# Designed miniproteins, single chains, continued (3): the designs that were tried, part 1

No score or structure here was measured in a lab: all are predicted.

Each design is a single chain, and the fold is of that chain. pLDDT is the mean over its residues in the fold that is shown.

## One batch from the design tools (miniprotein)

Design m8001
Fold by ESMFold2-Fast:
Structure m8001 (fold): chain A 56 residues (1-56)
Amino acid sequence: LEEALKALREGKFDEAIRLSRPLAEQGDPEARGLLIRALFEKGRTDEFEAEVRRAN
């Protein structure tokens, strides 16, 4: 989680996505939030919308 947050802060969005995705899939809400933010910053709109729907 901390490494994903650091990657997000440094603008390494692909790395933030890579690190946060498995944690989000395991049900970590903080990791899901990081994944959503990284997808938004990267402009991956389809994946962003899918993760927002999953977060309900």
Scores: mean pLDDT 76

Design m8002
Fold by ESMFold2-Fast:
Structure m8002 (fold): chain A 108 residues (1-108)
Amino acid sequence: MTVEEIAKKLVEELKKLGIDAEFVEVDTVEEAKKAIEEAVKNNKALVIVINNELTEEQKEELKKFKEEAIKKNPNAIIFIAGKSDDESTITNEILEAYQQLGKIYQAH
């Protein structure tokens, strides 16, 4: 299964749970940041696939931006994966997305 197929499946599962979820493909960190800001503003779940390989510095920048966005709006569910990410990286992002969902809908 490709990263894109995994991302689309996650959007379908979120929508089945009644969550307004959006799938976007981006080429740059700046496009990813803009998508995150819009999703946080609109209380949307966001699934981002990045088409280009990111440097380790760019990955850290995006991770910090995602963490700050979630702090501003704890109801935001954000999934970010690169098309060349390994299985463990993709699995960890999926688990984090489902953990955020659990925190929103299962308070205790």
Scores: mean pLDDT 76

Design m8003
Fold by ESMFold2-Fast:
Structure m8003 (fold): chain A 53 residues (1-53)
Amino acid sequence: KVTLTTKSGLVFEGDKPEGEATVNPLNPNNIYDENHPNYFVAISGDKIVEIKE
C-alpha cells in the first residue's frame, strides 16, 4: 500500500501500481489517488512532499 502526502496536508492511499509505473515525487502539481492508480491529478499550488510504501 502506498500513502502520498501533499504540502497542503492532503493524504491519498492506494496500492502500488502494477508493472513499471511509479509515483513521481518530482512532479510538483500531481497527486496519486486510488481511482487512477497509474495516473496523477493535478492540483494548482500544491505538491507531493512524502511517499510511503
Scores: mean pLDDT 53

Design m8004
Fold by ESMFold2-Fast:
Structure m8004 (fold): chain A 73 residues (1-73)
Amino acid sequence: SLESFIATLIAGARAGDEAARRRLAGLIASRVPPERIDEAVAAARAGDAARLTALVSGPVHYDRDPAAVLARL
């Protein structure tokens, strides 16, 4: 499921896996509305896969540089 995939990325990012951190940052940057980025970063840092899954499940794809999100993970 999407939630299981996100849970795997969160676990990897929290463990220091740079590939997981980059993928997680890319997912947040491309799928989360700008006004909810702070909430998505907080959910990722807290390990809240269910909350982050809800935040990335919107229909819009954003053309956004993931570097700023990556720096916050």
Scores: mean pLDDT 86

Design m8005
Fold by ESMFold2-Fast:
Structure m8005 (fold): chain A 60 residues (1-60)
Amino acid sequence: AVPTMNEEKIRAFLEAAGPDAAKFAGLLLKDMNAYSEEHAQELCKKATKEERLAFLCQFL
């Protein structure tokens, strides 16, 4: 699939935020109820940028 503008924004964020990505991920989402503390912990377990992008895209 062709990346959406939201996916490109998340990629740029993950490159800039690095290890603090999980703390700021919620700020990229329009519905904060969809992204919980448990989801932030799961994001921290993702080792690659690609895995983190795929995880975050489910909340867009």
Scores: mean pLDDT 59

Design m8006
Fold by ESMFold2-Fast:
Structure m8006 (fold): chain A 67 residues (1-67)
Amino acid sequence: MMSKEFLEEQKRLVEEELERFEKEAEGELLKRVEELRKRLEAGEDPIEIDIELGVMELELAVKRSFP
């Protein structure tokens, strides 16, 4: 079982990742990061949110590689 302290730490780390990504994201990616934040606040697994955020960060990197 994951401890409550461990889950709170994971949630904090994911919230920090979402905040950093939100500063870089625009348009559809910004809407998706806002949806992930709402899902995290609704009690979704922070590890699952972190995985989805990683995919979005990769999508942003790819978009920035092609002007």
Scores: mean pLDDT 77

Design m8007
Fold by ESMFold2-Fast:
Parts: structure tokens; sequence; C-alpha cells
Structure m8007 (fold): chain A 96 residues (1-96)
């Protein structure tokens, strides 16, 4: 659903917001714009958001990681198998 993808995008924002990597910020803003304009499939948005979260984790504060965890925890019960699988995978990485 749109609301579940919005939660995933918010999790991506939380993990990258503290990064000095301008490329990560640009890729996030481009992804968000493409999603809002329906230029990408939901599957492509989910995959790109998950990639941004993985890449952003090394720059994230503990507070930002905790906020991202709470957002991802809402997605592990998704009826969308891709969203569920990506949320479970990302939560495992956040707990390492």
Amino acid sequence: STSEIELLLQAAYEVIKDSSDEKLHKEFEELKKSFLNKELSEEEVVNRAADLIKRGLKFSSEDSKEKAKKLLEKLVNSSNQLIKTKAEELLKELNE
C-alpha cells in the first residue's frame, strides 16, 4: 500500500539524514519525487528505499536507527511479501 511505502521512505530518511554524503540525499529526494509522480513501480520504490537504508546505516546516529527500527517494525506484518521481506532483512541489519 502507499502508506507502507511511505513508512519505508521515512525509515530511509531517518538513516540518511545525518550523512554528509550529498549523493545519498540526492538519490533519496529523486526516489521520493519519482514515487509521488508515479514514475516508478511500487516494487522499484521498495527496492531502492531498502538499498538507501542499507547504505545509510553506517552514517546513522543511534537515535535515527531507533526511529527507523520503529517504522520498519510496522512493516513486518505487511500483506505485501516484498515489503515484509525487506523490512525483516533491514531490522536484522539494524540489530547487528
Scores: mean pLDDT 85

Design m8008
Fold by ESMFold2-Fast:
Structure m8008 (fold): chain A 60 residues (1-60)
Amino acid sequence: SREEFERRLAELVFRLGRAYAETGDPELERLNQQLVERSLAEDWEGLERLMEQGERLLAE
């Protein structure tokens, strides 16, 4: 659902921001910027792929 998708996105953005604050890893900042860009472009398919990438990065 849209609510589940929006919750997942918000959780990921929070987790990426926290990890970036702790590590200074530019890849985490770049992913957050790309998530914002895809959201503004309403590229929901691209946003979904990027979310999966960010979730995998944080799982490592």
Scores: mean pLDDT 81

Design m8009
Fold by ESMFold2-Fast:
Structure m8009 (fold): chain A 62 residues (1-62)
Amino acid sequence: MKLSEEETKEYTEVLRELSKLSDEEREKLLPELLERSKTSDPEEATKRLLEFLEEEKEKLKK
C-alpha cells in the first residue's frame, strides 16, 4: 500500500500525539481513535482524527 504525502503527515501527527499520552490514557483514547477511523470514507476518517488531535493539542497548550 502507498500512502499519499498528506496521509503520511497526518499519520505522523497522530503518532506524535499518542506518544505524549501515558499508557493508561493511550489505552482509553485508542478505541475512540480507532472508532473514528472506521468510517467508510478514508478522507472523512482523516479529517475527524485531525480535528480531534488539534483540539487535544490546544487543551495541552493551555
Scores: mean pLDDT 64

Design m8010
Fold by ESMFold2-Fast:
Structure m8010 (fold): chain A 74 residues (1-74)
Amino acid sequence: SAGLEAIENLRKAKTPLEIEIAEAMALMSISILLLQGDREEAAELLRRLAEALREVGAPEERAELYRRKAEELA
């Protein structure tokens, strides 16, 4: 899945720009899933995105935003 690949790229990101690009690609995949009505898969990707952002040291409030959005979709 393109969303899972973007999250894996985020985990391997070495620069702030690479993190930003991978996050944007993951959000694009999540948006497509939401447009298709695949809310559970979108929630799973949002949860994984939040975890990956914490792993790379992104601000906690940004990770928490995606975790909360995942809960709203479940």
Scores: mean pLDDT 87

Design m8011
Fold by ESMFold2-Fast:
Structure m8011 (fold): chain A 79 residues (1-79)
Amino acid sequence: KDKIKQKAIDTLDSASKKDNQKAADSMQQNNGDPLKMLTNMTKDGLSDDVTSAVQQLLGVGYSLSDVYDIFKSIYNKKS
């Protein structure tokens, strides 16, 4: 789990400013609803790397709340 979490963080940290902005906008628009956030990120065409990182986190047993916390942490670090 920890290795996949770190790879996801590294992928999100390496993501373009546009991908980070799309993730941040999705978080703000959905008022912290992780399910709506993930749906909108997929719809908005985030990079395959970012989408894959989210799927890997869910696949190893992280909850939607855990995934949201990871994204929020990365967004706050860059803002």
Scores: mean pLDDT 65

Design m8012
Fold by ESMFold2-Fast:
Formats: sequence, C-alpha cells, structure tokens
Structure m8012 (fold): chain A 64 residues (1-64)
Amino acid sequence: AVEEVVRKAKELGLPLGRGAAALLLRLSDGDVEKAIESLETIASLKGTETYEFFVRSLREAGAR
C-alpha cells in the first residue's frame, strides 16, 4: 500500500511524502512492486537533472 511505497522511498533517500507515493502507486495501476521498481529507477538517477525533475514533479503533483 501507500505506506510501503513511502517506507521504500525513505530507505532509498528520496524526499517523497505520502501524496507523491500515492500518485506513484496510482500511475503503477495499484501495483506496489511496480511502484517500488519505479522508485529504485528514480534513485539510480541521483545527481542528474532528470532525478531533480522527477522528484519535484511527483512532490508537486502528489500535493495537489
């Protein structure tokens, strides 16, 4: 569920809250494993503009 995605995001050092996690889960058609795989892919991009863009977009969209 959303809490699992939030926990994984924190484990990976991603600054994503519950709203962003819920949005990512929704984009993954409710598939928690797919949402976690997406988080791991985003984490692998750390240090790039692409990473900053994804994190910002998810945080903003998840908050609205």
Scores: mean pLDDT 76

Design m8013
Fold by ESMFold2-Fast:
Structure m8013 (fold): chain A 79 residues (1-79)
Amino acid sequence: SPLYEEALRLEAEASIYEMAASVLLQLPEPDIEKAKEYLEKAVELLKEAARLAREAGDDEAAAIFENNAKALEEKIEEL
């Protein structure tokens, strides 16, 4: 499904932003503001991936993407 392929592409982009945020948080002087910005972008991408997965009929994949987005939102609130 082209919708599901796009959902996986968005998940991959979200993973890149999560990795970038992790690097910024591990610096000797962490860049909290930039890390939050990257995590917020990852949340948006995962929510869009969930929407596309659900539209493609994959409710299980959509739930996984939604749960991952929620976990990142909770992480942003703790920073």
Scores: mean pLDDT 91

Design m8014
Fold by ESMFold2-Fast:
Structure m8014 (fold): chain A 60 residues (1-60)
Amino acid sequence: EEELRRKMLEVLKETIDKINQIKAEADAQGLSLEERYNKISEVFKEAQKKLDEIREEYKK
C-alpha cells in the first residue's frame, strides 16, 4: 500500500515533466494548438493507463 502511493506519485511527477517538455519543444518548433493538445492528450492517456495498471497490480 505504501509502495502503491509512491508509484502513483512517480507517475504524476513523470507526467508533469513530460508535459513541460512537450510545451518547450512545441514552442521551439512552432507547433499548432491542436498538435500541442494531441501530444498532451497522449501523455494523459498513458498516465491514466499506468495508474490503472498499478491499482490493478495491488488488487491482485
Scores: mean pLDDT 79

Design m8015
Fold by ESMFold2-Fast:
Structure m8015 (fold): chain A 85 residues (1-85)
Amino acid sequence: SSAVTEEIKKLLAQGRLDDAVALAQANSDNPEALYTLGIGLALKDRYDEAIALLEQSIKVGNEEMQKRAEMAIKTIRSRKAIKEA
């Protein structure tokens, strides 16, 4: 739901990363919540966790979510490669 996604955004803004992860795991069938957490973790340089969440959002989401998440994964993988060089 949009309420879950908004709560994840609030937790991420507060630096409450473990609470955001727990809320997304409790709502693992919600592709928008998984996507939102994935992007938030990527902004915190938690790339492997971000990619795993985005891959899960692809599995439970529609075709539009698949395209969004695939583009995000490509960007995150590129950023990770630069940071690890």
Scores: mean pLDDT 88

Design m8016
Fold by ESMFold2-Fast:
Structure m8016 (fold): chain A 60 residues (1-60)
Amino acid sequence: SDEARAAAAKEALTALGRALGLSDEQIEAVIAHFDRLVAEGASVEEATLRAARLLQELAE
C-alpha cells in the first residue's frame, strides 16, 4: 500500500540522515517535509527524492 511504502521511505530517510551525521531535529524537519509533500499529492517516490535532496543540503 502507499501507506506502507511511505513508512518504509521515512525509515530509510531517517537512517540516511543519521548516517550523514544530522541532528534528530534536522531529520524530523525532513520527515515533516516528506509528509507534507505526500499530503499535497506527491508520489512516495517523488517525496522520497525531494526529501533525500534536503538531507544532502543539510549535511553540507
Scores: mean pLDDT 87

Design m8017
Fold by ESMFold2-Fast:
Structure m8017 (fold): chain A 60 residues (1-60)
Amino acid sequence: LGILAEAVEDYEAKNDKELTLKKGDKVEILEVVDEDNLKVKNLKTGEVGIVPKSVLREIE
């Protein structure tokens, strides 16, 4: 997808497929997993994982 988003709140990974984010982290949306979850890349750390869509706000 290549869409940029920002974490609007801290999120702690609940399993090995999920990604931990800190509020203000910039991510690239790579894939829509389902209605509630996105696969993203943290642009600060380079880590890839699944996060809830609700913790992100699209910026461009």
Scores: mean pLDDT 82

Design m8018
Fold by ESMFold2-Fast:
Structure m8018 (fold): chain A 88 residues (1-88)
Amino acid sequence: MEEVLERLRRADELAREGAEAFRAGDYEKAIELLEEARRLLEELRREGGHRVLAEYYGVEEETVERGLRRALEALERAIEAAREALEA
């Protein structure tokens, strides 16, 4: 449980740092941070962390899986935006 929550918190921290780097015009750093956040969330989902989170928050497993999917989709879009900005 605690390890899953720590991984989720680290992914959130990396996503925030990536967004800050993007706003500062440091697109290469933004890509690195956002890709690491995506990797952590993918690992968490692959290892069944969404089930652990569902039990912790007392919600349906499907609800957490939907939330993680939306977060991953948002990270993928942000990474693509940063890549496009870097190439411009």
Scores: mean pLDDT 83

Design m8019
Fold by ESMFold2-Fast:
Structure m8019 (fold): chain A 67 residues (1-67)
Amino acid sequence: SLVEEAREALAAGDFRRAAELLEEALRQGNYETAEEIHRLMLEALADDPVAAAYAEREFAELRARYG
């Protein structure tokens, strides 16, 4: 699943891969999966508010692009 691939990417510190998987979920119209991946990204960035703010902005832009 895209969520499990995103968990593996985040565990490896690969936020670019997690973002790609999030965008793929949005491309498929799977908003629940995209929201779950976004939640996991924010959880991984809980101690980095600057990176978390960037991730929130990127998610908003992707949602605007696909829905």
Scores: mean pLDDT 86

Design m8020
Fold by ESMFold2-Fast:
Structure m8020 (fold): chain A 71 residues (1-71)
Amino acid sequence: PSPALRALGLELERLEAEGVSRRELLERFREEARRLGDEVSALLAEGALALEEGNEEEALRLYEEALALAA
């Protein structure tokens, strides 16, 4: 991930500690990754969101796409 997305990730962890929902934080991270053109980080965030929804098969598919794109 880009340095900007890493910094955002740390800020989102701080907000989670303050009581902001994990789903909302993942949605914010996904939006920022898409805005920055970081397709790998966007797919990873979508996979994490799918896991939060209990959709393990979709999460695995998204993680595999991210891995293929990162290779």
Scores: mean pLDDT 76

Design m8021
Fold by ESMFold2-Fast:
Structure m8021 (fold): chain A 74 residues (1-74)
Amino acid sequence: ALSAEQQAKLAEIMAEAEKQLKEAMELKRQGKDEEASKVEDEAQRNALREAVKNGLDPVAVGRQLGAMLKKIKE
């Protein structure tokens, strides 16, 4: 189980990642595929880095990011 501090930090990480992934999808919609890919990569790298710093499982966070991206693309 996650501590209250870890749960709060996970929520912050996921909220920031969602914002960045939505921005990437908008860039892709505008035909800026290279910029979109860079934003997606940066969002995932930042989320995983923050997860590790806060004692979160980076594999679990990565799976949540993948699920979030699928939801954004629907």
Scores: mean pLDDT 82

Design m8022
Fold by ESMFold2-Fast:
Structure m8022 (fold): chain A 76 residues (1-76)
Amino acid sequence: MEKLREELLEKLRELAEKNELSESLLKSAIELVEYLMEVAGVSPETLLDILEGKLSAEEVDEILKEELEKKREEAE
């Protein structure tokens, strides 16, 4: 898990540099990735697929909602 997390953060940084993204946007992306892994319980593999461009931003929102609902159902 930790190794995949490090790969995710490196990938985010590379993509930000390639696309000339602002520091604030990169910071938001890192915070979102950390939130999804720590709070929502999204797998780092799913996040890697998103970063590789397999999923659109809209699809990311749907996955986030689905994972949050699934985690709530398991807790109850």
Scores: mean pLDDT 65

Design m8023
Fold by ESMFold2-Fast:
Structure m8023 (fold): chain A 60 residues (1-60)
Amino acid sequence: ANEDLAEKAFQKGQELFKQGKYEEAAEAFEKAADLAPNSSIGREAEIQAGIALIRVALDK
């Protein structure tokens, strides 16, 4: 996977999360994890995707 692209996707996820767009943030974080699954950024993205999905669930 490409770590530079993963970092870009991770940053997009963080920005969407700050805007309260949790579903879109989760998608961006999942993309980052998919791009670099065995890297530090990919592992952090998996954690952040989980947090964003919990936020989506709380909107119900």
Scores: mean pLDDT 82

Design m8024
Fold by ESMFold2-Fast:
Parts: C-alpha cells; sequence; structure tokens
Structure m8024 (fold): chain A 62 residues (1-62)
C-alpha cells in the first residue's frame, strides 16, 4: 500500500538525518536520503524531490 512506502521513505529520511547529526557521516546520510527519495518517487513525487535536493546539498557540503 502507498502508506507503507511513505513510512519507509520517512524511515530512511530519519536514518539520513541520524548519520548526518550523530556521526557526521556524509556518505551514509546521502545514501539514506537517496534511498528515501527512490521509494517516495512511487507514491509522493513532491516528497521525493525534497529528499533528492537534501542529498544534493549534502554532496556539495562534502
Amino acid sequence: MKSELVAKSVGYELLGMSYYYLEGNYDEAIEAFEKAAEIASQVDPEFSEKLRKRAEKLREEK
């Protein structure tokens, strides 16, 4: 169901934020946000776009 995919996307978003804030691990954070965006693209393209932009910003900060 679409709601389950949204939940998984949010889960990966939270994982990405944890890598960024708790460990300062940009590579893991970027991968988590990209995974979240890929899952979100199937159910919520707007949310997917926001997640991809977050991953891109982290790549530029690295």
Scores: mean pLDDT 78

Design m8025
Fold by ESMFold2-Fast:
Structure m8025 (fold): chain A 63 residues (1-63)
Amino acid sequence: MLSDVEILTRVPGVDEALARRLVERFGSLEGIRGASVEELTEVPGVDTALAMRILEAAAAYFA
C-alpha cells in the first residue's frame, strides 16, 4: 500500500520534501482533500496551479 508521501510525490512538481510538509500541515491525504486551494498555497513551494494538481490527485485516490 502506498504511503501518503509516496502518493503525493506522483504529482508533477511535488518532491519528497514538499510531500512531507503537506502531510505535516494537513495530517493525511484525507486532510489535504478537505483543504482549500488557499490553505494549500500557504505551504512554501505551493502555487495555485500546484495546489489544484494536489487536490485532483487526492480526490482521484478516494474516487
Scores: mean pLDDT 80

Design m8026
Fold by ESMFold2-Fast:
Structure m8026 (fold): chain A 96 residues (1-96)
Amino acid sequence: MELSPEQRELIKKINELMDKADELLREVLANSTPEERQRLLDRAGEVSRKISELLHKARQALEAGDEETAKQYLEEIIKIVEDFVKWLEAELERLK
């Protein structure tokens, strides 16, 4: 099934948020102690695992023709990444 314009916009937003998260994570890591760095990487690993699981489920839903379920998984990914970005911004402010 071809991606709808709505699905393409959601994927674009996910990519933009992931890029922002990567930039923030790099900056936070550069300003962190070795112990804080380990905690940051552990959290990033958890987020990455959840995103991968939801992307897999979204693909399965799209293959089944369930566009609404696929959209829900993509929206869940957006929320997870937005929450991670907010957490990284707070960590960066705390470290500076």
Scores: mean pLDDT 83

Design m8027
Fold by ESMFold2-Fast:
Structure m8027 (fold): chain A 58 residues (1-58)
Amino acid sequence: PLPSDALSEAYMHLIAGAVHLSIGDYEGAIEHYRKAEELDPSLKEISREGIEEAEKRK
C-alpha cells in the first residue's frame, strides 16, 4: 500500500534518527525518533529503542 503523508514523514524521521545516531549527534537522533513516534504510534517500540541507544551512548 502507498503510505500516507504522516507515515512517510514518520519513516523519514526514523531514518534521520538512525543517521544522527551513526554520526554521534545523539540529541538530534532523540528528537527525530520522538517525532517518528508522534506521527506514527506503531513505531513506538523501535523509536524508543533508538532513543535508549542514543542516551546510552552520550
Scores: mean pLDDT 77

Design m8028
Fold by ESMFold2-Fast:
Structure m8028 (fold): chain A 65 residues (1-65)
Amino acid sequence: SRAELEARIAELEREIERLREEVERLREEYEKDPSLENIIRLTATTLRLIGAEFELELLKKKLAE
């Protein structure tokens, strides 16, 4: 239903905000210590953020139809 879709969008938007904060924190850690461990953590979290943003856009497109 539309209501279920809107609820999922709202939850996903909250998750994206958390992921953006985590990416910024990991970027700061990488800038201070450009270790392989820190770049792997940053890259993995950035990919998760990209996936969540892609899902959000698909859901918003579905809601607009």
Scores: mean pLDDT 88

Design m8029
Fold by ESMFold2-Fast:
Structure m8029 (fold): chain A 68 residues (1-68)
Amino acid sequence: SEELIKRAEELLKQLKTAIEQGNFKEAMKLSKEIRAVIEELERKGDIDTASKFQKELDELLLEMGEKL
């Protein structure tokens, strides 16, 4: 669980940077990787943590849409 949490946090930071730099191709790849980590957290029963990361992902994807 702790390793998955750290990976999600690292990927979310990378996604935020990619969006800020206008690297939308990289942002889409990172979004898919983040979603895979969220699904793994859900499978392990870390539902609250998974929901938190899903919310952060959704907010970043909304921000990306506003910049397109």
Scores: mean pLDDT 86

Design m8030
Fold by ESMFold2-Fast:
Structure m8030 (fold): chain A 101 residues (1-101)
Amino acid sequence: MAEEIARESIRLGIDPFLLLQERGLISQEQLKGLLRLSPEELAELILDPSVLVRRFGLAPEVARLIAKVLVYLKLLAPTRSPLNQISDEVVEEALARFKAE
């Protein structure tokens, strides 16, 4: 699912959070909050998806899905804003954490 959402976001040229909202995985209110996140906040949630549970009331499995979607999007489209501002070190750390789970 995460890679599929990332690829669809790239194919359509739209934000992956819009696709998550269309699939009923996040609310319209959660979408508005997620679209306002800075690159620094995106890096934080990629490393610690529980930030999304605390800030937006997202289910832990949805928070993990969002982090994975952002990692795939960075890997597939590294020059695309705003993820182009996130360092490769953040992505490497996130991938290590995903493999440990």
Scores: mean pLDDT 81

Design m8031
Fold by ESMFold2-Fast:
Structure m8031 (fold): chain A 63 residues (1-63)
Amino acid sequence: SMGEELVKELVEKAKENGFNVSKEDLEEIRKKLKEAGYSEEEIEELIRRADQEIVREHIAAAK
């Protein structure tokens, strides 16, 4: 889905940037999800999932 694709894009951007997600990237993805017609609840859940995955990947990579 478009939502999953945008979330994956955010995760990939973070990986390319040393597991660091800029506020600008987060807001841009949120904006695109709103533009695509996703509800605020769905947008928040998708972004939260991406953020948690990035954090976990970062922690795991440190070992």
Scores: mean pLDDT 79

Design m8032
Fold by ESMFold2-Fast:
Structure m8032 (fold): chain A 86 residues (1-86)
Amino acid sequence: MKLTLTLENLTPEEQIAYALQAIGLELEGNNVTITIDGDTITITIENLTQAQVDQFLKLAEELKEEGDEVTITEDGDTITITIKRS
């Protein structure tokens, strides 16, 4: 499975935290692409297990409960999660 995670309206501290998390996934053997544009980070991860996908979906749900705008779409084997921090 492929996951594209877009995080918008991030603080500099949040931007660093998510970038480090993405680097951690790359070190675990996933194929990771990170793009940073201003306060937005886009992370694309390939070769995810179902358990890894479920962890990202749980994170998205937790952020939604905290008041962030969360959109999840699925197209075949690709899941796109867009999160806009409040």
Scores: mean pLDDT 79

Design m8033
Fold by ESMFold2-Fast:
Structure m8033 (fold): chain A 90 residues (1-90)
Amino acid sequence: SPEIERIKEHIRRLGELQVKYLKVRKMSPAEQEKAFREDPELGELMAVNYFILGDWEKAKKALYWSRGIKVETREELLEEARRASDRLHG
């Protein structure tokens, strides 16, 4: 099934992003900025995870460093985190 093959590929891509996520957890803020600018998909993954964990300032920085997205309110942050999640999940 073409649907099953797409799901398998999505799971493989998610696994690769999770390996990168574990490395980012050990990085300084300056190293995270560089990593998110070089890999915007990783920055979006981290923004969504920080948002879920309630780390609003880290979520905002990850969105800005990865995609140049600036948010002023928690409502804007929620909408942009949702859009990032949609991009990550296809």
Scores: mean pLDDT 80

Design m8034
Fold by ESMFold2-Fast:
Structure m8034 (fold): chain A 68 residues (1-68)
Amino acid sequence: MREEAKELIKKGEEALKQGNYVEALKYFSRAYKLLLEDPEFIEEAKKVYDKALEISRQLYREAKRKKQ
């Protein structure tokens, strides 16, 4: 539940610090799904979603630059 979502967010942020964006997205995605199960955490779920979206955009930009 709440503890699991917090742990997943922590692991996602640790993965970000290590440059493992794909792993970070997996952790944030799982945390987002758990937070959506409880309306009490809708604001926190939105923050996690926004962070994941920013990471996805950064990955897309870098992949496009490297491929070209």
Scores: mean pLDDT 76

Design m8035
Fold by ESMFold2-Fast:
Structure m8035 (fold): chain A 94 residues (1-94)
Amino acid sequence: MREGFILIASAGANVLGAAASLVVGEEYSELAVEHLKKAVEDLREVVERKEEMSEEAKESAANVAEAGEEIAKQLEKGEEQAKEFRELREKLLS
């Protein structure tokens, strides 16, 4: 397999890891964010490889990476809310 296809496969595996983390529970959103960020990194690397993909495929990969970054940002906001809830729970127990 060409390196570009290996990176896309790696990104796919990371997206599946993120989805699995979210299916198990919202407490795994941090792990889902890590998987999505890794997928975005792999897709960005594909976009920078001049000879491995058509221009259309690179543009598609760039668009998917951008969408992944946005989803990761939204999940990070969820993690911030979880921290706030944890602090509130701690105050209620003490």
Scores: mean pLDDT 64

Design m8036
Fold by ESMFold2-Fast:
Structure m8036 (fold): chain A 69 residues (1-69)
Amino acid sequence: MITDAEIDRGIADILLALGNLLVKQGKYKEAAEFYRKAADLYRRSGDTEGARIAEENAKKAEELYKKSK
């Protein structure tokens, strides 16, 4: 049976991938938002490492956004 945690982790993986795609497009603000959503879902699923990585990526995207302005 698919659990809520498995669903949350799956969605988090998709959001992380979308964030990476947005970074490639220079859409750093949008990328940061997707990374933050991924981090929240990783925490809900109990994936502490996934949450940490997503948070680090969000911070880097925010830094890139500030450099682009």
Scores: mean pLDDT 83

Design m8037
Fold by ESMFold2-Fast:
Order: C-alpha cells, then sequence, then structure tokens
Structure m8037 (fold): chain A 82 residues (1-82)
C-alpha cells in the first residue's frame, strides 16, 4: 500500500513534467513530439489512477492531482487534433 502511494506520486510527478514538455514542444511547432509526450503522460496518469483506486481516503489529494493531470491530457490531445 505505501509502495503504491509512493509509486503513484512518482508517476504523477513524471506525468506533469511530460505535460509541461508537451506544451512547450507544441508551442515550438513540434506537434509529433508533443503528441508522443502527451501519450506517455496519459499512460502514467492511467497507472497512477489504478494505484490510487486500491488505496484509502489518505490518497484523496493525489486523486485530485491525477484528475487535474487527466484534464490537462484531454485539453492537449484536443489541441493536437487541430
Amino acid sequence: MEKDIEEARRLLREAKELLKRAAKAFEEGKEEEARRLVEEAEELVDRAEELLDKNAPETSELRIEAAMARIEVGVLKTILEK
């Protein structure tokens, strides 16, 4: 359980960094790179959500962070589709 919570934190941190890099890549006109970074971030968010679903209310703050990252993934995917 503690390992799952620590892993979820690590995954969300990595996902946020990837999303930040994806936004920068998009701004620089590197759409294919941005798309790949968003797809990688989405995979990390999916894994984090699975780990958090196995845990008690102590993970509520991380669940909010995961939800925020999920929204950011959705926004960037929509922008990258045109």
Scores: mean pLDDT 79

Design m8038
Fold by ESMFold2-Fast:
Structure m8038 (fold): chain A 65 residues (1-65)
Amino acid sequence: GKLKEAIDELQKILDKYEEHTLENVKKAVEEAAEKTGAEELKKLTEIEDFVELAEKLRELVAKSN
């Protein structure tokens, strides 16, 4: 569904970055959310803690399958 497509797009964007910093991950999440319109990814851009962001991304990956 839409969430699965958004996660796949996020993975493609992240693969372009040499380092996964909080800023780069948030930018990738924003781009994937804009391309797919997935509200779940857009909500993740409000997270300022890298560990919390990573945990929420793992939850969405599990939900998309």
Scores: mean pLDDT 77

